Designed miniproteins, single chains, continued (4). Designs and how they scored, part 100

Each design is a single chain, and the fold is of that chain. pLDDT is the mean over its residues in the fold that is shown.

## One batch from the design tools (miniprotein)

Design m15462
Fold by ESMFold2-Fast:
Structure m15462 (fold): chain A 69 residues (1-69)
Amino acid sequence: VKVKKENGIYYISKEDAEKLGMKPGESYLFKDGKFVKKWTGPPGPGETVVSVTEDKAILSGTIFDELKA
């Protein structure tokens, strides 16, 4: 799934978040662009936290060009 950027915010579409098995209202940990688990804490080195909203999923931490399950 390709990561997008708008107004300094990194995100993926709602459809792409659903393709990765993520649900609105939940947050998930990715490491080196790969899915790890549900997560509510901050990202560590090489980690991305994906916070899924009703409209899109917002990324924080280490940003990769693609996210994979």
Scores: mean pLDDT 82

Design m15463
Fold by ESMFold2-Fast:
Structure m15463 (fold): chain A 73 residues (1-73)
Amino acid sequence: KEVVLSDSIADYSTAAGITSVEEAVEAYLNKQFIDASSPLLDAALAAIEKEYGKAAADQFRFLTAVAPAAKAP
């Protein structure tokens, strides 16, 4: 299944307090990122790829890597 995401990083925000893969997947669905340094990032990407497809996982990975510049606490 494919997911269409906005090309604008300004449309997204960073989710705080992510402590589980399930919460990381919900952050993705709410157009939020997690920190690139999060220990849950790899597991969240695998879960997103399994449920939503490779394109969705690739987009989440990209947004998570660049989003620190637009991150709000």
Scores: mean pLDDT 60

Design m15464
Fold by ESMFold2-Fast:
Structure m15464 (fold): chain A 59 residues (1-59)
Amino acid sequence: SDFQDGYDLATRLLQQGDVASLERAIEWARELARTSTDPDVSRSAQDFADGMLKAKEEF
């Protein structure tokens, strides 16, 4: 799922100490969710961002 993919990516970046790349990825996904005219793309991007945010919150 897009949520799980985001969670897994964020977990890897956090384990590497690469918080800057994680913050950029979250910003990118949120921007895509907000600006995309395709509702399926917007939903996938939002779920991906939510997964990354959940991993960041738990770390």
Scores: mean pLDDT 89

Design m15465
Fold by ESMFold2-Fast:
Structure m15465 (fold): chain A 77 residues (1-77)
Amino acid sequence: ALEEFNEELVKRIESLKDDPNRETTIREIADALRRIGNVLEAEFEIAKRKGVKISDLTEDELEEAVRRGLERYEADR
């Protein structure tokens, strides 16, 4: 679930408090979150266009969403 995913991410960020490289690691996590956000947006757009729920996307449609999300992530870099 999205809430469970968010809790896990927050927990991982908090675990970096005593890490001497925490700033670099936090920036890497933020970058990964931007990538994930672009993929989720692409999934939503494909689902909306086809009139289906995100949970009902086919394997091919999920692959398309990942591809589009990664392309957007690279373009916004």
Scores: mean pLDDT 73

Design m15466
Fold by ESMFold2-Fast:
Structure m15466 (fold): chain A 70 residues (1-70)
Amino acid sequence: MEKRLKAHAELNKIFFKAEELSKTESPEEVRARMRKELNELADKLGLSEEEKQNYLAMLDAFIRELERKR
């Protein structure tokens, strides 16, 4: 339970960072960088493959929304 709460908090930090980077970097650069950071986070937290894929899908959807605002 605590491990999942920490994962959610760290995921929120990644999303906030993606929004900040989107002001200066292209959507493709933001996606590449944030996917790398999310993969590293998932490995550090020992997330399952299913959890990792769910977070990656959420990140992709978020970056797609950032692209729409440009």
Scores: mean pLDDT 75

Design m15467
Fold by ESMFold2-Fast:
Structure m15467 (fold): chain A 88 residues (1-88)
Amino acid sequence: MAADIIANAERLLEQIRGLGEKMAAAAEAAGDAEAAKEVRRLTEEAARHFERAVEALRAGDVEAGLAHLERAEEAALRAAKVAKEALA
């Protein structure tokens, strides 16, 4: 798993940012500019934690890598929740 995450890191990072931008654009189209800002902020937080996770895994620090992946997931789930509430 760690080697697969490292090997696919650039593509996964593009997917995180791409999904975040689509969610932010949907919130903005729904008329909620503040939700769009928060989605973009949380997406950047998720992307940064993912980058830190990849760096930790490359260094062989599996514990730090997993901790950063968990924080990336938490930020991504918060972004999705903000987008969902803006579209309700």
Scores: mean pLDDT 84

Design m15468
Fold by ESMFold2-Fast:
Structure m15468 (fold): chain A 57 residues (1-57)
Amino acid sequence: GEAVRAFARANPERARGMAAALRSEDPTIRRVAEADIARHFGVSGEEALAELEALGL
């Protein structure tokens, strides 16, 4: 939630890359992105993507 939004505001290019990885057709890329998000933000990939989409990413 809040941590993902704060990260996206501070790091817009990295946030765009994170959204792209979560939307990737490659399941390995999605799995790695979801694991990194869980480790750094404590949320699911779906929750992170919803927060990024709310910011227009």
Scores: mean pLDDT 84

Design m15469
Fold by ESMFold2-Fast:
Structure m15469 (fold): chain A 74 residues (1-74)
Amino acid sequence: SQTDVQGTINAIVREARDLAEELLAQGASPAEVRRAVLDHVRKLADEKGLSPQQKAQLLGAVEQLVDDLIARHE
């Protein structure tokens, strides 16, 4: 169902945030954080069978989240 898909997306977003925060805490560069988090999210989206549209929306949301976290760590 759409609700089940949204639950999956929310779980991936939480994991992406946690990974980004951990990498930033370790002193990773903005480029390293973006690459690692987005690559991880792409793999999870593919593994969970998200549609191309759902994957694109998820990646956009994660990119914005990561950029916001990077800005806060400046």
Scores: mean pLDDT 85

Design m15470
Fold by ESMFold2-Fast:
Structure m15470 (fold): chain A 66 residues (1-66)
Amino acid sequence: MEEELEKVLAQLPPGVAAALREISKLDPISRVLRLAKQLVETAKEDPELAEALALIWLGISKVAKS
């Protein structure tokens, strides 16, 4: 699963990939992988929205762990 996640992250803008790597430390890899695949499709249409969604999810994950 980690190898599959890295392959998906390689398809994303650097900022989105960085946010998802931080989320992968907080959330189960299977959930992060589903989010990463969804963001690949979003980034094709709207890269700004994909980055915003990744940052929002990172914020939610951090608050949930606090």
Scores: mean pLDDT 79

Design m15471
Fold by ESMFold2-Fast:
Structure m15471 (fold): chain A 88 residues (1-88)
Amino acid sequence: SDELIQRALELIARGNEAYAAGDYETAARYYEEAAELLSQVPGYEDLAKAARYLAKALRALGDGDEEEAKKYFEKALEYQKKAEEALA
């Protein structure tokens, strides 16, 4: 659904703004909500996984676990690249 994709991208944009502001808990919630919407759309599974891993990374960062956060950021980047290639 184009509507689900549009809503998910708006949530990702809000998450990116919260992340840039250092509000990791708010950013993680936006990315989790976006991932739930994207998981319902065929072809967007890798973008949904990227958003989920980014949320996990930010929660780990908020907990002070920089090592776990780094691993989740690496996973998020891997899935974001796959999604960009699949959606091009």
Scores: mean pLDDT 88

Design m15472
Fold by ESMFold2-Fast:
Structure m15472 (fold): chain A 119 residues (1-119)
Amino acid sequence: MDALLEAAYNAFKQNAPSGLFFTADGAFILKGEKVGDTVAKEDIDLGFTLADLDAVSLDDFRAAVEALLAGVAAEDVSASVRPLLVLLKEMAKHNAALAAAIAAKDLVAFLEALTAYLS
């Protein structure tokens, strides 16, 4: 489990500063490609930035993944975990494997799917 979590975290850290962001019109971008359009969502209003995502520790990443699979609301997690939880929820809307892993509450499937999605 820790090896899969570390692999997903490293893939996230590699892509988060340069490849994962929202445009001003609410489009979600991954690796320079537009992967989804969102009308302004409440989750976007949490005021996170790419710098907040780049500051995420492995412990914050673990906490966000565990909160996501447990169905914890963004407002119920710490300020350091919240941007990542919001971003992971958004990724799952654009990737069927991530969505399926969340529905199954399958940590291994989620980490493998996330690493593949970010690679």
Scores: mean pLDDT 68

Design m15473
Fold by ESMFold2-Fast:
Structure m15473 (fold): chain A 68 residues (1-68)
Amino acid sequence: GEEELAEKALEEAERIGVRGVITGDVEKGFAEAIKVLEEAKKSIKDEKLIERLEKAIERLRQARDTFA
């Protein structure tokens, strides 16, 4: 369901972001992680799940700025 889609998107985004930090390609890693969450958000109708994904996107943007 939508809960599983949101959870899997969050897991994939975290994995991509961590990989970016490890490989030194932080900007690309965070950009790809944000894209995964934005794509998942397009398929989700549940307001609470959308809020959860939006908060994750905001955290990734802030983290990217910290590593810049």
Scores: mean pLDDT 79

Design m15474
Fold by ESMFold2-Fast:
Structure m15474 (fold): chain A 66 residues (1-66)
Amino acid sequence: KKLSESSLSYGIAGLLISRGFDATPFTGDNSRIPMSVRLDDLRRQADRFGIPRSDIVRVARGYERS
C-alpha cells in the first residue's frame, strides 16, 4: 500500500486548513466516523478548493515517513 488512509486524511486536512477551511474536525481522533468516510468528505473539499492531487500525495508521504 503506497499511502495509508490516515496519511491521506491528515495531508488533505492540513492543506485545507492552510487555504482557510476549518478542517480541524477531520484531524482529531474521530473514531465514531470511519476513516474512509472522512477521507471521502476531505477529497470533496479538496476538489472544491482546487487542491491538486500531486500536493495531497506529497504531503501525505511526509506523514508516512515520520
Scores: mean pLDDT 66

Design m15475
Fold by ESMFold2-Fast:
Structure m15475 (fold): chain A 82 residues (1-82)
Amino acid sequence: MSDGEFFKELARVAEAIAKIKDPELFAKLMELLSQAGRAIRRGDYRTAAQLMSELSRLAEAAGDTETAQEASRLSRLLRETA
């Protein structure tokens, strides 16, 4: 998968995060998303996958199944590419 395809998937995760009403959760998930984007740019797909896995776990714990599912899917794709 190309970096461009990973950034399209990051955009889907960002769209899901944008629906979150808790400002502290929103800020934390957006920081993880930003870190993952930087990891992808440097070719560090393992770190990006770990960051997306953490984002998925935090979203799931908060009851946000949409964000959790999108982040989990991207985490798997990143691990398969690494």
Scores: mean pLDDT 84

Design m15476
Fold by ESMFold2-Fast:
Structure m15476 (fold): chain A 93 residues (1-93)
Amino acid sequence: SSALETLAEDLRQLAAELRKNHPDDATLQRVADLLDQAARDIEQGRYGSAADHLEEAARLLEERSRETGDESLGELADVLRGAAEKLRELAEK
């Protein structure tokens, strides 16, 4: 599916941007690792595993948003939760 290929590419791009813009933030580096894992899971048809990794990434982003006051991280968490819900639906088919 072109939509799933686009999602995997978007997750890899987001991971790269987090690594570049926040090199000393251990939590955001962990988020980037989870996004790369989710992209690999999507490419391998492991949609449930991808959803689990995105849900963990969203939890860490929401926590970091509260710690730093960076509301954009909270908004990103909501986007990732939406993607995880769609992937979980695909896993149940």
Scores: mean pLDDT 89

Design m15477
Fold by ESMFold2-Fast:
Structure m15477 (fold): chain A 90 residues (1-90)
Amino acid sequence: EPSIEEQLLKLKELYDKLLDAIENKDESEARKYAQEIADLLIELGKKYNDPELIKKAEEIKELIEKNAPLEEILKKINEAMSILNDKLME
C-alpha cells in the first residue's frame, strides 16, 4: 500500500496534470484526472478520519457525473485541497 507521502506526491502530480489538460482544452483528460483526484481524496479522508474531506471528494465525483463545467469541478477540488493543506500539505 502506498505511504501517505507517496499519496500526497501522486495527488500533486494529478493536480498538475489536471491543470495542463484544462490549459490544453483536453476535457476528457481533465475529467479523468479530476476523477482520480476525487478517488485519492476519498482514500486520504478515510485514512485520516476526515468526513469533511470525504464529503468534498464525493461532491467532486457528483459534479463529474453531472458533466459540470471544468471550472466548477476545479473550484471544488481546490476546496478539498485546502482542507488537506491545513493538515498535511506544505
Scores: mean pLDDT 83

Design m15478
Fold by ESMFold2-Fast:
Structure m15478 (fold): chain A 118 residues (1-118)
Amino acid sequence: SEIDKALDVAAEAAGEAQRLYDEGKVTPEEAIRLASERARQKAKELGFDEKTVELASAIARFLAASQLGLPPDVLREALMEVAKALGVTPEERERLISAADDPRAAAGLIQELVEKKK
């Protein structure tokens, strides 16, 4: 589905940003911005709707921040954007944001919520 492709687009963009960071070419803040923007651009090129474009961008930002080991405050901000793009319930939003201290659990919750939207 289109939403499954959004996860792949986000992961690819986050991986590219991590590579640039590992090469010393970008700051952590620049890496997060690049992951988000590249995911948005790729999703648009693939013809995704606006909601799915924003979802890919938000997930890429979260994955990049998580991969860089950024603090929970940055992860919470990224997870709020994922929740907004997914259009989840208030209960699901709280569950996702509460997982900011456990990035692996948060990634699993993103996958679960994406699957639920199919």
Scores: mean pLDDT 85

Design m15479
Fold by ESMFold2-Fast:
Structure m15479 (fold): chain A 80 residues (1-80)
Amino acid sequence: MEALEHAQKAIEAAKAGNRDEALKHFDELVEIVKSKKEFTPEEREELAQAFVELANAFLKNGLYDEASRAYQLAAEVMKK
């Protein structure tokens, strides 16, 4: 899934401290999710987990606003 590829790249960039790369992939991920494309239950679970992992990586690097947004998106994906 294209969204999960961007999520994984954002997570790895955030863990590496590459803030610009992490935010680029996070923005691309958000656009894909906002397109209202239907997700399977498995895809929703994987996306929610990826957003939580990304939020934790942002929090660890002092990106508090981005972490908050990623946690909110994890909750929103599980509602779809």
Scores: mean pLDDT 79

Design m15480
Fold by ESMFold2-Fast:
Structure m15480 (fold): chain A 71 residues (1-71)
Amino acid sequence: SAATVRAVMVADLQRLGFSREEAEALVDESLRMLRAGASREEVVAYLQSRGLSREDAERFVDGVEVLAALE
């Protein structure tokens, strides 16, 4: 379910040092960007600007793409 995917993504961000509120905001903004027509590369760059490594950002965008299909 979308709720399960979102919960896993939020938990992964919290392990990286983000608060729950920060993690949920990163999920919401990444979804907004993709729905507005941003490329995968633009979302990865946004996440890196917020403190994710390239590898973590790329994995995170995979989850955002799944959420975009479910939500």
Scores: mean pLDDT 86

Design m15481
Fold by ESMFold2-Fast:
Structure m15481 (fold): chain A 86 residues (1-86)
Amino acid sequence: MEKTLSAELYSKMLEASKTDPKVKKLLEEIEELEMKIVELRMRLAIAKTHEKDKEKREKKIKELEEEIKRVEEELKEKLEEAKKLL
């Protein structure tokens, strides 16, 4: 799933942000959360390749996956608020 819904919502928010400062701020918050997810996914890939101890690797992977899930849920909440404002 390549973010077709995110692209459509982004286009609508970008247009609305020209007239509504609340939409502009929310768009900036969404972009920050998306960047954080990318960073966490990169850290997850590094943990999978560089941690030689299976138990330590599984623990690090679980911790990073749980953090990604938390950030994804926060992003989902911000996206739902954006839909309500549009």
Scores: mean pLDDT 78

Design m15482
Fold by ESMFold2-Fast:
Structure m15482 (fold): chain A 102 residues (1-102)
Amino acid sequence: MREKLREIARELAPKAAEMLAAPPEEARKLRLEMAEEGTERLIEWYIEEFGREPDDEELVEAAKLLAELAEEYLKEGKRNEALALEMIAEGLGARLLEREAA
């Protein structure tokens, strides 16, 4: 999982850079796009590796790992990758709330 999250962060880093330079309305759109895309990529990887969607406990553990990796990237000066991981964590939080509403 850790390497997959780093891969997704690197792929989303250009959108994070655009978000940091964008006006508020466009920044909000890019934030939502990163959260959705990152979450979908992580869930697809889980299905490929385990043959099922992640459960709520696995989503919570993924969110904790995203926070740890974001802190590591921030300490390395990789702000765009750190921001991308934070947006994925927001997407996982939204997924958990949707499951509670169902």
Scores: mean pLDDT 82

Design m15483
Fold by ESMFold2-Fast:
Structure m15483 (fold): chain A 62 residues (1-62)
Amino acid sequence: TVSVTIKPANVTLSSGTTGNIPEPTTINAKSVKVLTDGKITIHPQGLPLTISVPKQNVTITE
């Protein structure tokens, strides 16, 4: 498991829903994938979805 901090950003969920993260948020992730379009896909631990975030808004710590 890795700790992922997301700076304020608009995000897209795997359901196709868009959302907004209004403040820095730290999530425990079971997986993180870097996409060719400059986004990172985060799979939060304990949730059945993924979150797509611009890579410049993501910090990974382990």
Scores: mean pLDDT 76

Design m15484
Fold by ESMFold2-Fast:
Structure m15484 (fold): chain A 70 residues (1-70)
Amino acid sequence: SALEVEREIEARAKERVDRFKSQYKLSPEQEALLLKTAIMQERIDHYREDKEKVEELREEANAYLDEFQG
């Protein structure tokens, strides 16, 4: 299910952040930003074989970037 996939993505992202936290002290804001970034990276990696899904994620990421710049 989509919920199961998202849980796996979140779990992998949390492992990345936990590894980083073992080496560096992070503020709550830095931890939240790293987790969001790691989740997006894991989603792209999970759907890399699905061209249509990768394009959707890329367009969503570009929309966030455009909103930030505009």
Scores: mean pLDDT 75

Design m15485
Fold by ESMFold2-Fast:
Structure m15485 (fold): chain A 95 residues (1-95)
Amino acid sequence: MIDFTKLSDRELAILYTAAGLELAGAQFELDVAQRDPSVPAEDIARLQRLLEEMERVYKEFKEAIENKDYEKAQELYDRFVELSREHDAIVARMR
């Protein structure tokens, strides 16, 4: 388990950047799904809800790092990873 209290500012910046790339990927996949008429509306709606929650968690993660609340930052990062995995699972079920 990564101990956020032991991470350098550089390592925290790398994790934040990695999360930002995952979020950008989720946005791209939603855009692609919305343009594909074969994708069910319920799957698009679920991807949209996950993206909205990922965006919220990502913003809160930045605030936690800025406030040096490393315990909260760790919880938010773990939540972001869970949301990203749920998003990937839906994308993997699409044609």
Scores: mean pLDDT 84

Design m15486
Fold by ESMFold2-Fast:
Structure m15486 (fold): chain A 95 residues (1-95)
Amino acid sequence: AAAKKAEGEKLIKEGEALSLPLEYIEKKSLELEKQGKVLAGAEPPEELRPLVEITMEAARRLAAENPDLPPELALLAVLEKGKELIKKGKEILAS
């Protein structure tokens, strides 16, 4: 029971780390879109900077592997991966 709980909680935390910075990036992307600017110009808050860099690097790697994939879809794919990790963690906890 304890080992299964720890595994589920770990997956939820990993998923939250991927989805929370991307939620910030999505909101910032909408602001930049209104200004006609690219996302690369956004400065993240100091507290989120390491997490934003991790998610942006994951999105850049995915985009490099899939050159026909727009950057915004790469960010969405990382967000969906975060949601899948949260769902999987919850399923482990429910078992």
Scores: mean pLDDT 66

Design m15487
Fold by ESMFold2-Fast:
Structure m15487 (fold): chain A 68 residues (1-68)
Amino acid sequence: SAQDLADEVTALILEGIEAAENRDVERLRAITARLEALAPQVEALWSADAVARFRDFLRGLRRLLERL
């Protein structure tokens, strides 16, 4: 459901923030990969504004991983 997707994405965002704070590269890679796998569902089901925020967050994670 859309709610289940929102709940999973929210949990992954919070875990991603924690992994970034702890410089846990392996966990951050896993979270980024899972968010990338969910991207088609997000783009199909969410509003344009929510999709833009999701894409910006994912781009931020990718850039952070390139610096770690």
Scores: mean pLDDT 86

Design m15488
Fold by ESMFold2-Fast:
Formats: structure tokens, C-alpha cells, sequence
Structure m15488 (fold): chain A 94 residues (1-94)
């Protein structure tokens, strides 16, 4: 069970990316999803963090006119989701 939790380095990096995304995000649904993703990542919940980051991406992707800041927030959220997913998959394989 503990092997499926995010290690401290992965957690710190994911939180950094998600906090940067939240600072840039202008889409309200994306902001809420990013706040939840940060809480889940800080708790070591890789599954929750990936899911919540994906929700932020979907909120921005479904916006008719996303701002450049929202697009950069989506890029950072995607990077965090990929990092968390890769760390989870490595833990499952070990």
C-alpha cells in the first residue's frame, strides 16, 4: 500500500507544477480542480492528483476562447499528471 504513494521528490515536483498552473489559471472550474489536485498530491494520492489535474485540463479544453494563461496552466497540469502517473505505474511495476 505505501509503495503506491507518491515519493517526496515526485510529490514536491507535482505540487510545484500544479501551484504554478493555479497561479496562471483564469478558468474557475480549472482553478477548483487544480486546488483539489494540489491537496491530493500533498497527501500522496497519485490517483486523485492525476484525476483532478485531468479535470482541470478538460475545463480549459472545453472553453470556447481559452486565454494564453489558461493554455499554459493546462500544459503545467498535464506535465504534473504525467509525472504522477509515471511514478504510480513504476510503483505498481516494482
Amino acid sequence: ALSLRLDEATRARAVELLRRALELAENEAAKKALEKAIEEAEAGDGFGAESSAALALMAIATEPKPSEKDLEAARLAAEAAELVGAARDAGLAA
Scores: mean pLDDT 80

Design m15489
Fold by ESMFold2-Fast:
Structure m15489 (fold): chain A 70 residues (1-70)
Amino acid sequence: MKSSVTGEEEAVYRSAKSPLAASEKHAPRYFLPYTDADGKTRYVSRFTLRDLGLPVTPEAVPEALATPLP
């Protein structure tokens, strides 16, 4: 399958998918996975969402990225 994320972020995502990584909750703490307009899986820092005044949820990520800067 096509991998569209960086090697490090991809490894983090794969770890988060496993039950062991879910118990640790290390990587998903700071990054939210989302699907962009290209259908690619990408990651956004929760800090970025907070700085934009958006809720820290995966649902807000595409809206934040599509919103033009004021």
Scores: mean pLDDT 51

Design m15490
Fold by ESMFold2-Fast:
Structure m15490 (fold): chain A 60 residues (1-60)
Amino acid sequence: MLREKAKELAKEEGVEKTLERIPPARSSEAGRKKMQAEIDKEGDEGVEKAGLLAYGVELA
């Protein structure tokens, strides 16, 4: 459920804004390109992972 919510937020905000909230993607252009490529490769699963990193809570 948290994953589904994070995925919806990432889709609503857009991938570019979602990546801006993720420190590795925000800190370097190479990191941002790498995460974009993972999203393109994995589709919905990539968007969900990016959303969790940007908007989710700590998962331990």
Scores: mean pLDDT 69

Design m15491
Fold by ESMFold2-Fast:
Structure m15491 (fold): chain A 60 residues (1-60)
Amino acid sequence: MIILGPDFGIATANEEQIEKAREAGTKGAEQGYNDAKHLGYGEASRKGSEYGAQAAIDAL
């Protein structure tokens, strides 16, 4: 039988969730920044932070 017990599966899932949140957050931040960069750095930074935070939370 596959010796990937619940213990291994749980550890892998937790690390996978964190990694997904990081990747989603980065992609969200890039999307928000790109959507607002024509409005200036302040707006681009704000939108990047909002999109990044939301994407990371949604991925958890």
Scores: mean pLDDT 71

Design m15492
Fold by ESMFold2-Fast:
Formats: sequence, C-alpha cells, structure tokens
Structure m15492 (fold): chain A 70 residues (1-70)
Amino acid sequence: EKPYTISPEKPKVGEEVTVTNTGDVPIAVYYNGKFLGILQPGESLTFTPTEPGTITLVGKGFLDEIEVLA
C-alpha cells in the first residue's frame, strides 16, 4: 500500500489536488521541480496545478511520480 493518498488520482490543470501522508515518515512534495512542502504523517497539502507536468513525492526510501494532465 502507498504511504499516501492523492485526490483526484488523475490530477488535471485547473482542478484542486489534495495529497495526504498516510504513512509514518515525512513526505516532500514537488510540482514540476518546485518544492511545495513537507507532509508529516497525517498531514495534507492542497494546490491547483497551473500547467501539465509531474507531482513528485519523496520519502525515506521511496520516490513516486504522478502525471498532471492538461
């Protein structure tokens, strides 16, 4: 199971995206290489993508990439 949830699972430009850390280690969140913040366990971050690209989630021992569609 992934140590996070993302809603919607298929993010789009102009729609709000919420990332929640459901694990037990901090997760750093990036959007198109821009640092958005660090999510501690149980924390959420919400933002609206302005361009297509990639959300990158980095934790201890993992890196996941989620595509943002136009």
Scores: mean pLDDT 85

Design m15493
Fold by ESMFold2-Fast:
Structure m15493 (fold): chain A 88 residues (1-88)
Amino acid sequence: SNEVVEKLRRLSDLLVRLRDRITTEEERLWWAKLMSKMQKEIEELAKKSNDIDELLKEKVKLDLEVARELAERLGDEEILEELKKIEE
């Protein structure tokens, strides 16, 4: 749906902003680990469903969880508030 696509766009923008705040090798490795885990979850979902809308809805949930974990670790209260707005 258009709403799901808009949420994915907003989440993509927030994830880019979070990535740009990563400055240490420890943070880069942690980011890579989270992205790898998320990619594996999406691949498993794609194997179970040919419904693109349902896959995109599940990706929104995964992107939200990853972005929240990143924002909490980086102490980014602004992005945490933006994530709450996307969850509404």
Scores: mean pLDDT 79

Design m15494
Fold by ESMFold2-Fast:
Structure m15494 (fold): chain A 73 residues (1-73)
Amino acid sequence: KAKELKEKAEKKLKEIQKELAEKKTNEVPEEKKEELKRLAIEAARLAGLPLDPDTEKQIEEEEKKIEAKEKEK
C-alpha cells in the first residue's frame, strides 16, 4: 500500500513540476505558482524525493512571511 502511494506521488510530482515550469513561461498569477510549488513539495514528501534547494527555500520564506502576518492579525 505505502509503496503504491509513493509511486503515485512520484508521478504526481513530475506532473506538477511540468505544470510549474509551464506556468513560469505563461506568466500566471503568483498565487497559482505558489499553489503549484506547495503541491510539488507535498508530493515530494509523500514520494520521499528531495526538491530543488532554491524552491524549498522560496516556499519556506513565503510560509514564514504568512505566519508573521497571521500572527500579527
Scores: mean pLDDT 62

Design m15495
Fold by ESMFold2-Fast:
Structure m15495 (fold): chain A 73 residues (1-73)
Amino acid sequence: SKRDIFLTEEAQRSVEDIALHLHYQRTGTLGTPSAGDLQEAQKLVSSLPPEQHLPLIEQASVLRLKAAVEKVT
């Protein structure tokens, strides 16, 4: 199996959240990320230094909160 030794544990766990962020950036809407979005998220995270992983995770968390608020309103 391929080893992603340059990904932080938080980034690995949050690839789906980052993919959701990429989907939103690409489409302008909140929705389910595609397989392509997931692949792009993993590639993007793995190409960035570890200190950049947390800001991406935080942005994805904000989008999830926004989606939750929009669902109840």
Scores: mean pLDDT 63

Design m15496
Fold by ESMFold2-Fast:
Parts: structure tokens; C-alpha cells; sequence
Structure m15496 (fold): chain A 73 residues (1-73)
């Protein structure tokens, strides 16, 4: 799953943001917060951190952060 691949990258010493960016770069796939979170509350917290990733574009409605899509700029 996307979560397992991101968790593997974090276990290799990458930050959450670096792992998410590398997953998108290597797979060409976009991620939603639900792909890598356990709950809506965790997803909202992750959204605040992941918005700061350099070279990543965030699209969708901020009214529901769990449905927002992370892709390369």
C-alpha cells in the first residue's frame, strides 16, 4: 500500500515529507491523506506538515483535508 511504502522510506532515515515526495517521484502516483493516515484527525495533522514539502503541489478542497491530493509541481 502507499502507507507501507512511505513507512519503509521513513525507516530508511527520510522525514515524512521527504518520504511522501520520493514516493510520488518514483511511482508517478498521487497520494491522498487517507492513503497514509489512520484517522481523519491524523490526516488533518499530516496536512499541516505536508503542505510545507518543497516541490509538492496540493489540490482539492481544504474544507476536507482527507480528500486533498498530493502530487509533484
Amino acid sequence: SPREQVDQLISQGLSLGEAVRKYIEETGKSLTLLDISRSGGEAIGLFTDLRKIEGVEVSGSEADPTRMVFSLK
Scores: mean pLDDT 72

Design m15497
Fold by ESMFold2-Fast:
Structure m15497 (fold): chain A 55 residues (1-55)
Amino acid sequence: SKKEEAKKIIKEGLLKQKEGLTPEESQEIGKKLLELGFSEDEINELLAEAVDELS
């Protein structure tokens, strides 16, 4: 589903953040999620879910 793909992108970004995510990489993740048709609010919800699932 689109949500599963979005969570995958977010989780990949969070793993890169642990290794030193750049501001440009963070912006690219947000841009990809917007291109998938998610709103900023939906992206924030997916980020919270991804963080919870990785914790």
Scores: mean pLDDT 74

